# Designs tried in a protein design run: designed miniproteins, single chains, continued (2). Part 47

Each design is a single chain, and the fold is of that chain. pLDDT is the mean over its residues in the fold that is shown.

## One batch from the design tools (miniprotein)

Design m5615
Fold by ESMFold2-Fast:
Structure m5615 (fold): chain A 97 residues (1-97)
Amino acid sequence: RELLEEALRLLREANKEKDPEKKLELLEEAFRLLKEAAPSLTEEDYPLLEEILREANRLSKDKDFDVAIQATMLAMYVTVLMREAAPEKVAERAAAL
């Protein structure tokens, strides 16, 4: 979906940014897009959510504390969306752990 694809694009851009203020702006917009997309998510969106989670987890390791916290919160929210949109896929992954 366009909202998830745009959120992923913004997170990838945030990972390339050096300015913490710009990273935060990109993270906040990505979070907004994810919340907007949440009610219409389906199992088909799971691969995009996996990529979004990967990019958010990279940002959660940022040296700027505000960026790291915001990225961590976004990663947690994406994990919830993945469980709601594709519970069977999450159960399959959990069985492999």
Scores: mean pLDDT 80

Design m5616
Fold by ESMFold2-Fast:
Structure m5616 (fold): chain A 67 residues (1-67)
Amino acid sequence: SAKQALIDAIVADYTARLRAAGFPDDEIAAQAARVRDALSRLSLSELQALLRDGDMAALADAVEAVE
């Protein structure tokens, strides 16, 4: 689905940045699972905005806002 494809793209970008920052694979997997769960609660348009921006700070804010 379009929503799942966007979530996968956002999570892939996020995990790539964590890996580049030197996080271990188990921590990356745990963070990816948390982010994926939070993103599943957002609308398609909100997900498209996050992917377009590619900003880790914007992603963190969006994850916090979904609580």
Scores: mean pLDDT 73

Design m5617
Fold by ESMFold2-Fast:
Structure m5617 (fold): chain A 65 residues (1-65)
Amino acid sequence: SEREERAMRLAAEAISKLPLERRQKAGIALGNGDAERAAELLGISVETARLASRSLQAGVPLPLP
């Protein structure tokens, strides 16, 4: 859905601004469905992290640069 696509873009943009160690932790949290931890690490809303996590678990890749 467009909401999930937007959430994935917001998560990807947030990840791209982080140092490598934090990017790895955030990616693991998103992949595991830990929306609260992902939101904390990325500085995004829990809802956005939840949507992005669901898309990742469905096999949609993050649109990273």
Scores: mean pLDDT 79

Design m5618
Fold by ESMFold2-Fast:
Structure m5618 (fold): chain A 70 residues (1-70)
Amino acid sequence: SALDRLREAATQAGLDFDQDTLQSIVSNPDPNPLPLSQTGDARVDRLLELTADLPQYRGSLLILARHQLQ
């Protein structure tokens, strides 16, 4: 499932996202997804690379990852 893929990608990128937050992201796909680009943070860039085929969640994942790394 998309939820399981986002959870696995986050773990592999070294990020810890709770189940409810990931479920919210999966439930709110963006019809106008952000283009894939480098952020300069290796963990964020790895997360986006691992989820490159799921562009509808890219914006939400980017925001969430940046909040965790503040």
Scores: mean pLDDT 81

Design m5619
Fold by ESMFold2-Fast:
Structure m5619 (fold): chain A 89 residues (1-89)
Amino acid sequence: SLTVQYLETRQIDESGTVTFTLTQELPGRPVKALLFSESGNLLGEVEVEQKGPTLSATFQLTPEEVARIKESLGTDGPPLVKVYLVTES
């Protein structure tokens, strides 16, 4: 079975690069990472890289995607995205 779990909320910058690292025991095998907007739109899917006990993934958003996220937030707060991990058990 596939499980989707929330990991963290990150602020995006002008590069559109979002990187996370995770060093903890997982309930299952990592399959992929997902990036969502605050409003729940899927922005990206990437494979997770594993080096020993540490998982990492990097999302690359286009300039158009970054601009759209900033516009959807209005003037209230920084442009935020949510990172999720998909595991298989």
Scores: mean pLDDT 77

Design m5620
Fold by ESMFold2-Fast:
Structure m5620 (fold): chain A 90 residues (1-90)
Amino acid sequence: SAMEELRKELEKALQEVIKKLTPESLAKLAEIYEALNELHPDELIREAAKMFREASETEEPVEPDPELEAEVDKLHANLEAGIAKGKAAK
């Protein structure tokens, strides 16, 4: 149960990365994880490699919703503002 829950949390994290990256970057990540699985075989590493590879090879123009992209931009701006505030407080 706990292992399945952790696996699903990791899968969600990987999907977030996939949605934020270009197919070129996804292909590079797939190559890295494929190499890692060759050296250190693991089911989770193999699944991650497969997810990145499939995303890079689909060729489907899955573009993020502009509204969703704006929300991501807002979160990024808030993160940058937080870093700037932390630096100023030093």
Scores: mean pLDDT 64

Design m5621
Fold by ESMFold2-Fast:
Structure m5621 (fold): chain A 73 residues (1-73)
Amino acid sequence: MEEKIEKILEAIKNRNIGKEVVDLFKSLSDEEREKLRKYVEENLTPEQKIDFDIVEAFVLIEKAIDKIEKERS
């Protein structure tokens, strides 16, 4: 689904990363994540690639926290 990828890319380009965009990123399948990563590598500036890596790190941290909290509940 290219629409999710496009929304995430526009947010990165505009540096307007809201909760809805983070939630979209978290909802990506492995295939969608691979497509997004490849597009970033091929088409984005070094600064935008750093922003992408930061967003991905935050999403992974949030997922890890959610998983830990759920397992301890």
Scores: mean pLDDT 74

Design m5622
Fold by ESMFold2-Fast:
Structure m5622 (fold): chain A 60 residues (1-60)
Amino acid sequence: AQALADADALSQKYTEPARLAVEIAKARGLDAGERGGYVGQKLSKPVEELRAELERIRAE
């Protein structure tokens, strides 16, 4: 992962998807270190899909 000053501003716009991806990772039992890669994969997904996935996991 690369962190640029401009990327920091963009990550604020993607705070909601990142937050949802972290919650999904927690619901799946992933440790904090493992969540970084998982969150990166989920940032390409729409917020609606992330919410649906989290809801589905929590329903189990």
Scores: mean pLDDT 63

Design m5623
Fold by ESMFold2-Fast:
Structure m5623 (fold): chain A 66 residues (1-66)
Amino acid sequence: MKTDLKTEILDLIRRATPEQRSKILDKIEEKTGLKVTTDTGSINRALDTLSVSELQEILDYAKQLV
């Protein structure tokens, strides 16, 4: 479900180093065209604009950074 993908992405961002987090946020901005800050609300709003397939792309990218 879309909610499950969003939760996993947010969990990875929370556990990421500042450098990894910056790269993940840059990828979200690239996919959404929206400016994203480190605020959870900002990230959640941006992720809400993405399709399930786009969320999966972000999740796969974040997992590879780990």
Scores: mean pLDDT 81

Design m5624
Fold by ESMFold2-Fast:
Structure m5624 (fold): chain A 54 residues (1-54)
Amino acid sequence: SMEKEEERKRRLEELTEAWARALASGSNIPLSEEDYKLGEKLAKTVLELDEKAK
């Protein structure tokens, strides 16, 4: 459903930002665009596994 798709996008964004914050929390090195893409890919995988499990 459309609601499911919107929720997925929202969760993807939240997970990506949480990952970025966690990665940066103890680092003096700014995150690169590649780092953000890795985080987004990871977040997508987490969301897919979560949806598959439910």
Scores: mean pLDDT 70

Design m5625
Fold by ESMFold2-Fast:
Parts: sequence; C-alpha cells; structure tokens
Structure m5625 (fold): chain A 93 residues (1-93)
Amino acid sequence: MPLPDTPEVREAEAFAREVVARLREVLANLDPAAAREEITRLAEEVGRELRRLLEEGRLDAAEALARVLEPVFAEVPAEYHPELARVVEVARR
C-alpha cells in the first residue's frame, strides 16, 4: 500500500536511505568487530528517530522509515540488530 507523499514521509525515507548507504558501506568494508560497533551505533540512531516519530504521532513517517530499513536489516547478522525488532514490527503493521 502506498504511503502519503508528505514532507515528513519524504524526510523519513531520505534519512532511511542514508542509513542504508552507510550500513552497506560498513558491511562491505569493515572487519566483523568494527562493523558490529558501527552497526550498533546506527541501530541506536534509527531506534531514537523511530521513537521520536511514534511519540509525535507521525505514524506514516515511522512506517516509511521502517519499510525502507526492514529489508536491509535482514542482511545484517542477527547478533548485531536485536534492538531493530521494533522496526520490523512497525513495517509489518
């Protein structure tokens, strides 16, 4: 189902695409230990932004963020992304 084309949705999608680009660069270029630390930091940034959008009632923007990130988080080893479970849950809604 298409999401509304609002400034908030576009901004959330832009943020998510930037996270995707950084995450893929980390996975391609860093060794497992360095990748783990950077992925954890990115997951914390995403979790904070998702919480902010949900607390502000910006559900469409939160869903847009989750939908862009959900398939990429499937590429991340499970040990690095337990905190991202909420993103997957929002994307499935």
Scores: mean pLDDT 71

Design m5626
Fold by ESMFold2-Fast:
Structure m5626 (fold): chain A 85 residues (1-85)
Amino acid sequence: SVTDTSGAMEKFDAYLARFVPELKALAVAAGMDEAEVEKRLAEAREHARKAVEAYLAGDLAAAQEHGQKALEALAPIIEAIKAAA
């Protein structure tokens, strides 16, 4: 239902609020510049949010495009964390 669709976005926002600070802490601990990490996490969050909104609206092409951009923004953060492990 439309209500279930709205609940999905609320859950997504709640997950981001929990995990974005943890990703920032891990990336900075891995040697990334804090300002660069904050910029990339903000870009990734914006694109991820747009991807979820597009998916819930049935626009799979827009969901894929924004999902790809979110992953591209996250890629240096993920690489830094992997390299530090």
Scores: mean pLDDT 79

Design m5627
Fold by ESMFold2-Fast:
Structure m5627 (fold): chain A 75 residues (1-75)
Amino acid sequence: SYVPTEEDLERAKEMIREEVAVLGKKPLSDDLVEEAAKKILELVEKAYAGELSQQELGEGGLKVLEEAVAKQEAS
């Protein structure tokens, strides 16, 4: 079974911050980055368990990012 490490979480946080910056969006708070990173790692864990297809993993990841940006803009 796949179990995310602290290093996996930190890499996911960095990836999210970089993607938001590349898109020219308002920077996410640290709490929103951590929430989004944890949700993405949960999706990755489900994909490794065979519970999600590659397409569902990609769609889920995009939704997590979009929801985090929307929450930041609403704040």
Scores: mean pLDDT 81

Design m5628
Fold by ESMFold2-Fast:
Structure m5628 (fold): chain A 85 residues (1-85)
Amino acid sequence: AAVAAAIALAERLKTLDLPDNPKIVLIGGRREDVPLFESAVNAAGYNGSVRLVTPKDNGKTFDLVVTLDEQRRIVSIETNKTIEL
């Protein structure tokens, strides 16, 4: 599931207009998913940072927000989004 989601993200990133060094956050992901999604971002030609959302991110804006369900499937991919927890 997570690997398939990372591949789907890499394909979609080719169509998105992001900065060269995008700040990316995962909602609903696991710690183990971070390197998979970061690899997808790098494969798409970006030098992005990927991390899991934390309560301290409330009110912060990220270049890309990827939301995953309990099965780690992509629910949404949103650009230039402010986190509201």
Scores: mean pLDDT 80

Design m5629
Fold by ESMFold2-Fast:
Structure m5629 (fold): chain A 80 residues (1-80)
Amino acid sequence: MVLGTATATKDIPINSYSELPAIAESLGLPGEGVVLKANGKLLQIGDVIKAGDKIEAISWDEAFEEGVKALEEAVRRVLG
């Protein structure tokens, strides 16, 4: 479930997963027990949030399920 949404007002680089709670809080989103999506994609280390991006906070469980589904689909494409 989406727990909150915000629009980024500045460019924010993601250098470490330890920065994500502070970034979430800076956007007015919950920082604990959640992960962030930008424009419908899970944020990873090395990603940059751009000003104007739609940022969504989702539960850790929901993010894990989305990540597992993406990994299963990638493995299925590679292995046939």
Scores: mean pLDDT 71

Design m5630
Fold by ESMFold2-Fast:
Structure m5630 (fold): chain A 98 residues (1-98)
Amino acid sequence: SMMKELTLLLFRATVLLGAVHVLKRIAEKAIKEKNQKRLEEVTEELKRTIKELKDLKKQLKEMKKKMPEYKELLDKVIKKLEEAIEELEKVIKEIEAF
């Protein structure tokens, strides 16, 4: 069912966006505390999360083609994923500038 696939993709987006929020807070604390070991660990998780967000964005764009009646909803979710990717890439640059 395309509806089941759509629901699972939206659920995955919600979980990943929540993880982005938590990872940003962990990274900001590690930067402030200059905790090199934590910065290395969180950088790996940030890179993994960016890859997952990009993969999900691609899947949602394909779903938008198959279910054009949900275009507005999917465009809003895709935009949130794009903003999350940019924010995490910015955090990685801040860590690398250390």
Scores: mean pLDDT 89

Design m5631
Fold by ESMFold2-Fast:
Structure m5631 (fold): chain A 68 residues (1-68)
Amino acid sequence: MKLSDEEMRERIEAAMRLFASQGVSAETFRAFMLREIERDLALGRISEEEAERYKEIVDEVAAAFEAE
């Protein structure tokens, strides 16, 4: 996944909102997304640089929703 940081954030925010609408907590969403990122990295589907960026954005988005 080679997206801009803006595109990545929009995608993660949209996913978080969808999960929240189904009663999934921000904590559960963060754990789910981090697990998926680690799996994709282990399978060679994304680079380490992409994984780091993705994790940072996921953490920021989840933290913002947890503050609600």
Scores: mean pLDDT 77

Design m5632
Fold by ESMFold2-Fast:
Structure m5632 (fold): chain A 100 residues (1-100)
Amino acid sequence: TPMDQVRDYLISQYNNSTDRQTQDTLGQMIDVVSQGQSQGMTPSQVRSRMMDVHMDRMQQIYDQSHSNPSQRDTLDQIGRQISDVVNDIMQIMTRQVRQS
């Protein structure tokens, strides 16, 4: 199913990630997809919850970069990696809606 494809992609990215913030973020998104499937959430509800996880993490990275400017480049790289994964997931979800 489209949600199975999203979950498999998230698991793959989680296993290939090297930093804890990316792993924690993707792990939360895997949980959102799994709970959404078990609770009968719509794809739009799952998408909304994944976006909430993404926005919360971006805010945390922003706050961390202000508290520790020396880590800004590393934090910006982590934020970009997470955003790239989220963009890929949103494209998968959008393509599946167009094909159904």
Scores: mean pLDDT 82

Design m5633
Fold by ESMFold2-Fast:
Structure m5633 (fold): chain A 80 residues (1-80)
Amino acid sequence: SLEEKLREVFERLIDAIRNKKPISPELVERLTEVYEQLSPEQQEVLSQYLGIALGYVRKGEYDKAVETLRYGEEKIIKMI
């Protein structure tokens, strides 16, 4: 399901951030595939939370980046 794909991608993003590993090109491709299956409203929410999380990663605030992604995941899933 779309929800299962979304949960899988968020889990992989969170794990990469927690382990301070770069986001692989393969994971970016999977994220893009899921993004293209979302409604315009869901796409906007995903883009906003990814941007905020990336901002935290660039500042070395990994815990805040993870919390941001968890919040964004829950918000998008509630819209499905």
Scores: mean pLDDT 87

Design m5634
Fold by ESMFold2-Fast:
Structure m5634 (fold): chain A 101 residues (1-101)
Amino acid sequence: MIDELIREIAALAGIPESLLRQNIAALRRTDPSVTDAEIEERLREALALLKEAQATDDPGEAAVLRLRAHLTLGGGELEEYPAERRPELEAGARAALARLR
């Protein structure tokens, strides 16, 4: 299942599968207690967000959904950050996107 989710996410996001595998490895390094089931759930959440972004007519909403997907893949969630921390979220998202090249 995880390999199929990686392939779908890579295709939708236009990124190499190797970068997603690096992000998963980083997540396991940051939280050694994380299980394969929890990783699979995060990949499913990211895929759902990317599909919503693709279906959305509003480019601003699509950008936010893509940002949420990238944060989810990096082991972070928007709900963990208060609104006043948005500049930090933007910096983190830009850094994550830069690493996708």
Scores: mean pLDDT 67

Design m5635
Fold by ESMFold2-Fast:
Structure m5635 (fold): chain A 73 residues (1-73)
Amino acid sequence: SMEDLLKQIEELLKKIYEELVKAGRESPLAFQRKLTEAYNLFKTLFGDIGLKLVNEIERKALEELAKEYEKQA
């Protein structure tokens, strides 16, 4: 049951990462909307630990978007 819970959290984090990167490719506004949704969801489900998890995913998504913009130069 604990292993199943951890697997569900990993799958959810992967999906949020994919959604944030996709939204960021469309527009800054789309990114902000998806980010707000992720923060609200994880704050409700996990409190402070949820905020730290979303912050890590936000950082990774922004790093990926920055690399994509650099490659377009």
Scores: mean pLDDT 85

Design m5636
Fold by ESMFold2-Fast:
Structure m5636 (fold): chain A 94 residues (1-94)
Amino acid sequence: SPLEEFRARAREIRAAIAAGAAPEEVLAQMRDLVASLPEEFRAALEAVFDRGAAQVRALEADPSASREDVHLALRLLVQEMVDVFEALAREREA
């Protein structure tokens, strides 16, 4: 259930990125997703999110960075969060 819910929310977040949602709106959706996780996953996903959010905000503040650079960073952050959650979920089942 939590893995299926996480994947469904990740797909929704990817769709928002593709639709051109504001970076802070996307980051808020990611933060809310992490906050909904069981304690055992939350700390690891919070660390991933905090690093990725800092990178996205740094790109937003960088006048040499394009919108495409910001969107790529958001897509990579969603993928990293999915990969980390799936790895942790698999470890729990082992």
Scores: mean pLDDT 85

Design m5637
Fold by ESMFold2-Fast:
Order: sequence, then C-alpha cells, then structure tokens
Structure m5637 (fold): chain A 80 residues (1-80)
Amino acid sequence: MPSPEAQFQSLVAQLNETLAQYKQTHSEADLQQMEQLIDQLIALGKQAEAQGDTQLAIRIYTEAGLFRMKLWVLKKEKEK
C-alpha cells in the first residue's frame, strides 16, 4: 500500500517524464496526459487534507499549481 508521500513522488516523476517526452514529440497526447496527472495530484492533495496532513496537502497543491502553469505556457506556445 503506497503512502500518500510515495504516491506524490510517483505522480511528480510521471509529470516530469511526460514533460520531457513532450519536449521531444510535441504530441497533444502528452499534454492531455499532463492534465490528467495534475488532476490526480489535486485528488491526492484533497485526500491528504481529509486525513489531517495539512503540510503534505500544501506541498501537493503547490506542485500541482506549478505544473498547471507549465502546461498553460506549453498550450499557449502550441496555439501560435
């Protein structure tokens, strides 16, 4: 049973791998995968908050927000 911390680390690793893949492929599928992984991070943050782990929830929400900003920049560059 992976801990919330282990799940958080796994999701961040997957996001970084998908971002690196997008830089090589420029595939729309990689952008959609990033969006799904960000949604999973937010769900994990809500779970941590419900369990009373406020510090972990803050860390997860902060990381999700940073990846949302990265995704927004990539989508804007693609629209050009």
Scores: mean pLDDT 84

Design m5638
Fold by ESMFold2-Fast:
Structure m5638 (fold): chain A 56 residues (1-56)
Amino acid sequence: SGLGRRLLQHDAGMSDAEIDRLRALLAAGDYAGAQAIADKYGVSLEGVRRALALDA
């Protein structure tokens, strides 16, 4: 799909590497690490999870 990836890139300004890192942290259950990246880009962790779910 790639729609969620595009939303994070255009709305939050995340690179592909940061999006892949977020996916890996969430898959590992590292919600603290995922929250830190979300905070860095000024987005909610819930918003990130919804965007990534569009690509599932």
Scores: mean pLDDT 82

Design m5639
Fold by ESMFold2-Fast:
Structure m5639 (fold): chain A 58 residues (1-58)
Amino acid sequence: SALEEQLQRLAREAARHFGVEDRAEELAAYTRELASRQPAHVTLAALGRRVREAAEEA
């Protein structure tokens, strides 16, 4: 669907922007889950916070 393509593009853009292309698949899964629960909160800022949290665990 167009929405699914949009979410994939956003996740890919975020992965590239935050330097975590290797985790693009995980970020895409997170983006889809967030969109199903809180679509209004699907933003680059929210994805950036997720990336920072994952980096702190690494």
Scores: mean pLDDT 74

Design m5640
Fold by ESMFold2-Fast:
Structure m5640 (fold): chain A 87 residues (1-87)
Amino acid sequence: SKEELIERLLKKAEDLIVRAVLADPEDETVLELGRKIKEAEENKDYEKLLELAKELARYALEKYPDDAVMQALAQEILELVKKIEEA
């Protein structure tokens, strides 16, 4: 269901944010995106949530090109966003 896809998206975004914060605790971009994603989730603003998740994933792909786990999390986020948008 769409709800299950959104839950998976939120879990992958959380995993990516945790990994990014462990790598760079002072990354203001990741911290700000994490706050905005949480706000969108609390407000059930799915359109904003999807846009923020795409921005987070693209940022991670560019910042962590040599981190295979980070690359995989970012790609999974983009695939989940695509599936939700097509649902």
Scores: mean pLDDT 88

Design m5641
Fold by ESMFold2-Fast:
Structure m5641 (fold): chain A 68 residues (1-68)
Amino acid sequence: PLPSLEEFAEGFRTLLELLLSGTSLDPAELARAVVAWETAVIRADPRLSEEEKEAYERVAREVAEELV
């Protein structure tokens, strides 16, 4: 089953915080790359409606904006 938007937000936040804490890369560049990858995965998922894709993409961007 697909994670809820809340479960997705918490999981993505945890992942991004972990990646940011362990990297020598620019935090904004890393966050941008991770969001771009996640957006591509979301867009390619045939289980999601267009409305659901927009919601997951929005949450990924919001989490990244909160952290950097």
Scores: mean pLDDT 80

Design m5642
Fold by ESMFold2-Fast:
Structure m5642 (fold): chain A 97 residues (1-97)
Amino acid sequence: GRELAERAIELAREGLREPDRVRAGRLAVDAGSLASLAAEKSKDEEAKRLAIEAGRLAIRAGLKALRSDDREAINLGIAGIINAAGALFLAGDKRKV
């Protein structure tokens, strides 16, 4: 679980740095998917914490892609946010805001 969360964090950070919003959206989808998988597979608190961090970063990358007039970027941003939200739910993130 931990190595998946660490990879998801890297992909989300790449998406946040990506000037092409379609590529940022694709990175958000990949990061969100890996974060969700990491959250599902994590059994220790450290791995869950990393999965939550990955999910939050993937949501930010998806929101960046969503702030586009490109339909592909918007669709990818939405998909990335949905995937990342799954990570937060599965990891049991009890933090509000």
Scores: mean pLDDT 81

Design m5643
Fold by ESMFold2-Fast:
Structure m5643 (fold): chain A 63 residues (1-63)
Amino acid sequence: SMEEKERLKEEAERLGTLAVIRGHSEEELLAALRKATGANPATIGEAIEIDPEASIKVFRELA
């Protein structure tokens, strides 16, 4: 549902912010997100839009 997707996006954004605070570079995170999603997003935000669930998984593994 749209509500479920919104909730997953919020959680992914929160976890992504924490990964950056913990010392992971945006470039490092984006490389991992491209690999996990099988897509080619230009930003972390685009990766979250494409696949918030896969993005959450990446951030949890790195956090």
Scores: mean pLDDT 85

Design m5644
Fold by ESMFold2-Fast:
Structure m5644 (fold): chain A 88 residues (1-88)
Amino acid sequence: GGEEDAELARDHALAGGEAESVEKRVGGALGAIGSGISGGLLAKKSGKKELAELAAKKAEEGGKEAKDPIARLGGLGGAKAALGFYES
């Protein structure tokens, strides 16, 4: 059932408070990379390199401020993805 599955997922999230956050950190890094890809694709569609550079700068800055090395790598990956997808 949909509501039962949602409650089980919430209970897993609460239990995950003890094993904080390999999933949360990986999710954050994947989100940063996904944002970079989306920014690069949007910039390519609009033909505005400035949008790709802005997306790359935001991803890189977020990565640099991250205390977690996985989030830092995600930010750098997102920056490279934004520029790469614009040029592809």
Scores: mean pLDDT 63

Design m5645
Fold by ESMFold2-Fast:
Parts: structure tokens; sequence; C-alpha cells
Structure m5645 (fold): chain A 92 residues (1-92)
């Protein structure tokens, strides 16, 4: 079993948050494709994660907080990429 490791060395706080945002947006787009979400539903979900990323920047979130969020995003990415069929769209 491999734990997801996140190397944020050499990244600024803003760059780390931007990486997190891009990964979450990709995860949401893939989930939307698998679940046949409407464009409106996808747009609302993307707005939520963009707002959260902006809040993290404005509140100067710690690098530890950013790492934890990125680890969760990577776990979601692995889940989405590893599952060809999602039978129940549930909020986790």
Amino acid sequence: MAAPEVDLSGLSREEAIERLLELMKENIRKLAEKENWSEEHLEEALKIVEKEAQEMIERKASMETIRLALQYAQLLEAYVNGNEVVLEPVEG
C-alpha cells in the first residue's frame, strides 16, 4: 500500500493552491463526465472549488493545510480514474 506523498518544495503558497485547484477541477470534470452532469451542475461545482481556493489564498492557508487538501484531491483522482462506471453519485 502506497500513501500519497505530496512534494510542495520549491512551490509558493499560491502555486500549491493553484495545483490543488487544477487537480480538483480535473476530478470534477471527470466525475461530471462519468455521471452525465448538466453543464449548469458542472459550472456550479467548479465555482465552489474556485471560491475555496481563493479563500485559502486570502486566509494564507498553511502549507500543511494545502498538503492535506492536495492528498485528498489525489485520492479522489485515483478513485475517479480507477472506476469505469459509477453507479451512485454521492457526496463523500
Scores: mean pLDDT 70

Design m5646
Fold by ESMFold2-Fast:
Structure m5646 (fold): chain A 87 residues (1-87)
Amino acid sequence: HMSSLIYTDKEELERVLRATLRAAGFSDEVIEKTVKGALELLEKNGYVTDQQFMELALKELGIKKISKDPQKLATQFLIAAAVEKSL
């Protein structure tokens, strides 16, 4: 069913994050910092959601106003990715 994706496995989270951010055109520096933050969050909470790793990527780009709404957050992530890809 259409629930938010939840990651509980370290290797799967790292693989999905690297693939997603790389495909979106994020820099290696942003990818590595986002992966590190997501892995730390996984160790603390036992899981990481799609929304949480998108928030981490946006924070690494210096975006201060991150939406709490999942749909708006996804839109912010796609806009940030498009900007990075155009550079």
Scores: mean pLDDT 76

Design m5647
Fold by ESMFold2-Fast:
Structure m5647 (fold): chain A 89 residues (1-89)
Amino acid sequence: SKDEEEQRVFERSRQLLLDTHDLMDKNGDGVVSKEEYRAYYESLGLHPSDESIEKGIAYLDKNGDGKVSKEELLAAHDEAWAQLRAELA
């Protein structure tokens, strides 16, 4: 059903974020630093500015430690998904 497809997309996008976080987290400490974030995008052939990196981390960094955890990524994803669902109701 459409609801089953939406749930599958939700779960797959969450898993993609977790997998991406694991790829960025080079030292395995469970958080992504500004340097790891930059290195990941540069590995994709992208050249993000310091301002772009700082804005991205600041948006996700809810606890203000300057790093992004898996929990912060999932919280941002779930919030955005809930907002989209509310607008479509």
Scores: mean pLDDT 76

Design m5648
Fold by ESMFold2-Fast:
Structure m5648 (fold): chain A 80 residues (1-80)
Amino acid sequence: MESLRRTVRALERSVENNGEMIKKSKDPARIERLITSLEQLKKSLQNVKEEAKKLGDESTVEAAERNIEKVDKLIEEAKA
């Protein structure tokens, strides 16, 4: 349980950092690489969410779900 909470916190920080880099970047190639990184982070968040559900860790499930939604919005904004 503690490992999952640490993992979701680290993933939250990575999502925020990649989101800021995308917003500040004017290089299409860099934006594409950052989108790929966000897609990988989303997959990791989905895995954490499933494990947290099995353990009954509702707060970690909610944190993972919020960050999955945040990743989706960042990718949509970057592609627009």
Scores: mean pLDDT 83

Design m5649
Fold by ESMFold2-Fast:
Structure m5649 (fold): chain A 97 residues (1-97)
Amino acid sequence: SIDLPVQTEPIDLSNPEIVAALQQLKEVLEEILSNPELSKEEILAKIEAAAAKANPLGQTLLNALAKVVASLPSVEEALELFRKLLGVVNAALELAA
């Protein structure tokens, strides 16, 4: 039930690098969700463009998201994932504020 290869410290939501990564993730998720007509290729391009401008943590998160999206069979499943992730990101940012 535990697949983590190493123990990490608890996420410090007062850390500005973590907050910046979550803000960048929020912005790209909101952009994609505001345009449901985007193709899977356009969604991937937007995530990759955002990753290129993100801090190292944001780049890691966005690159992981891009790989997950590329493996999903439909845009609809990607949009459902994005709605769920946006909820989690918004909750984390509210705690950081």
Scores: mean pLDDT 78

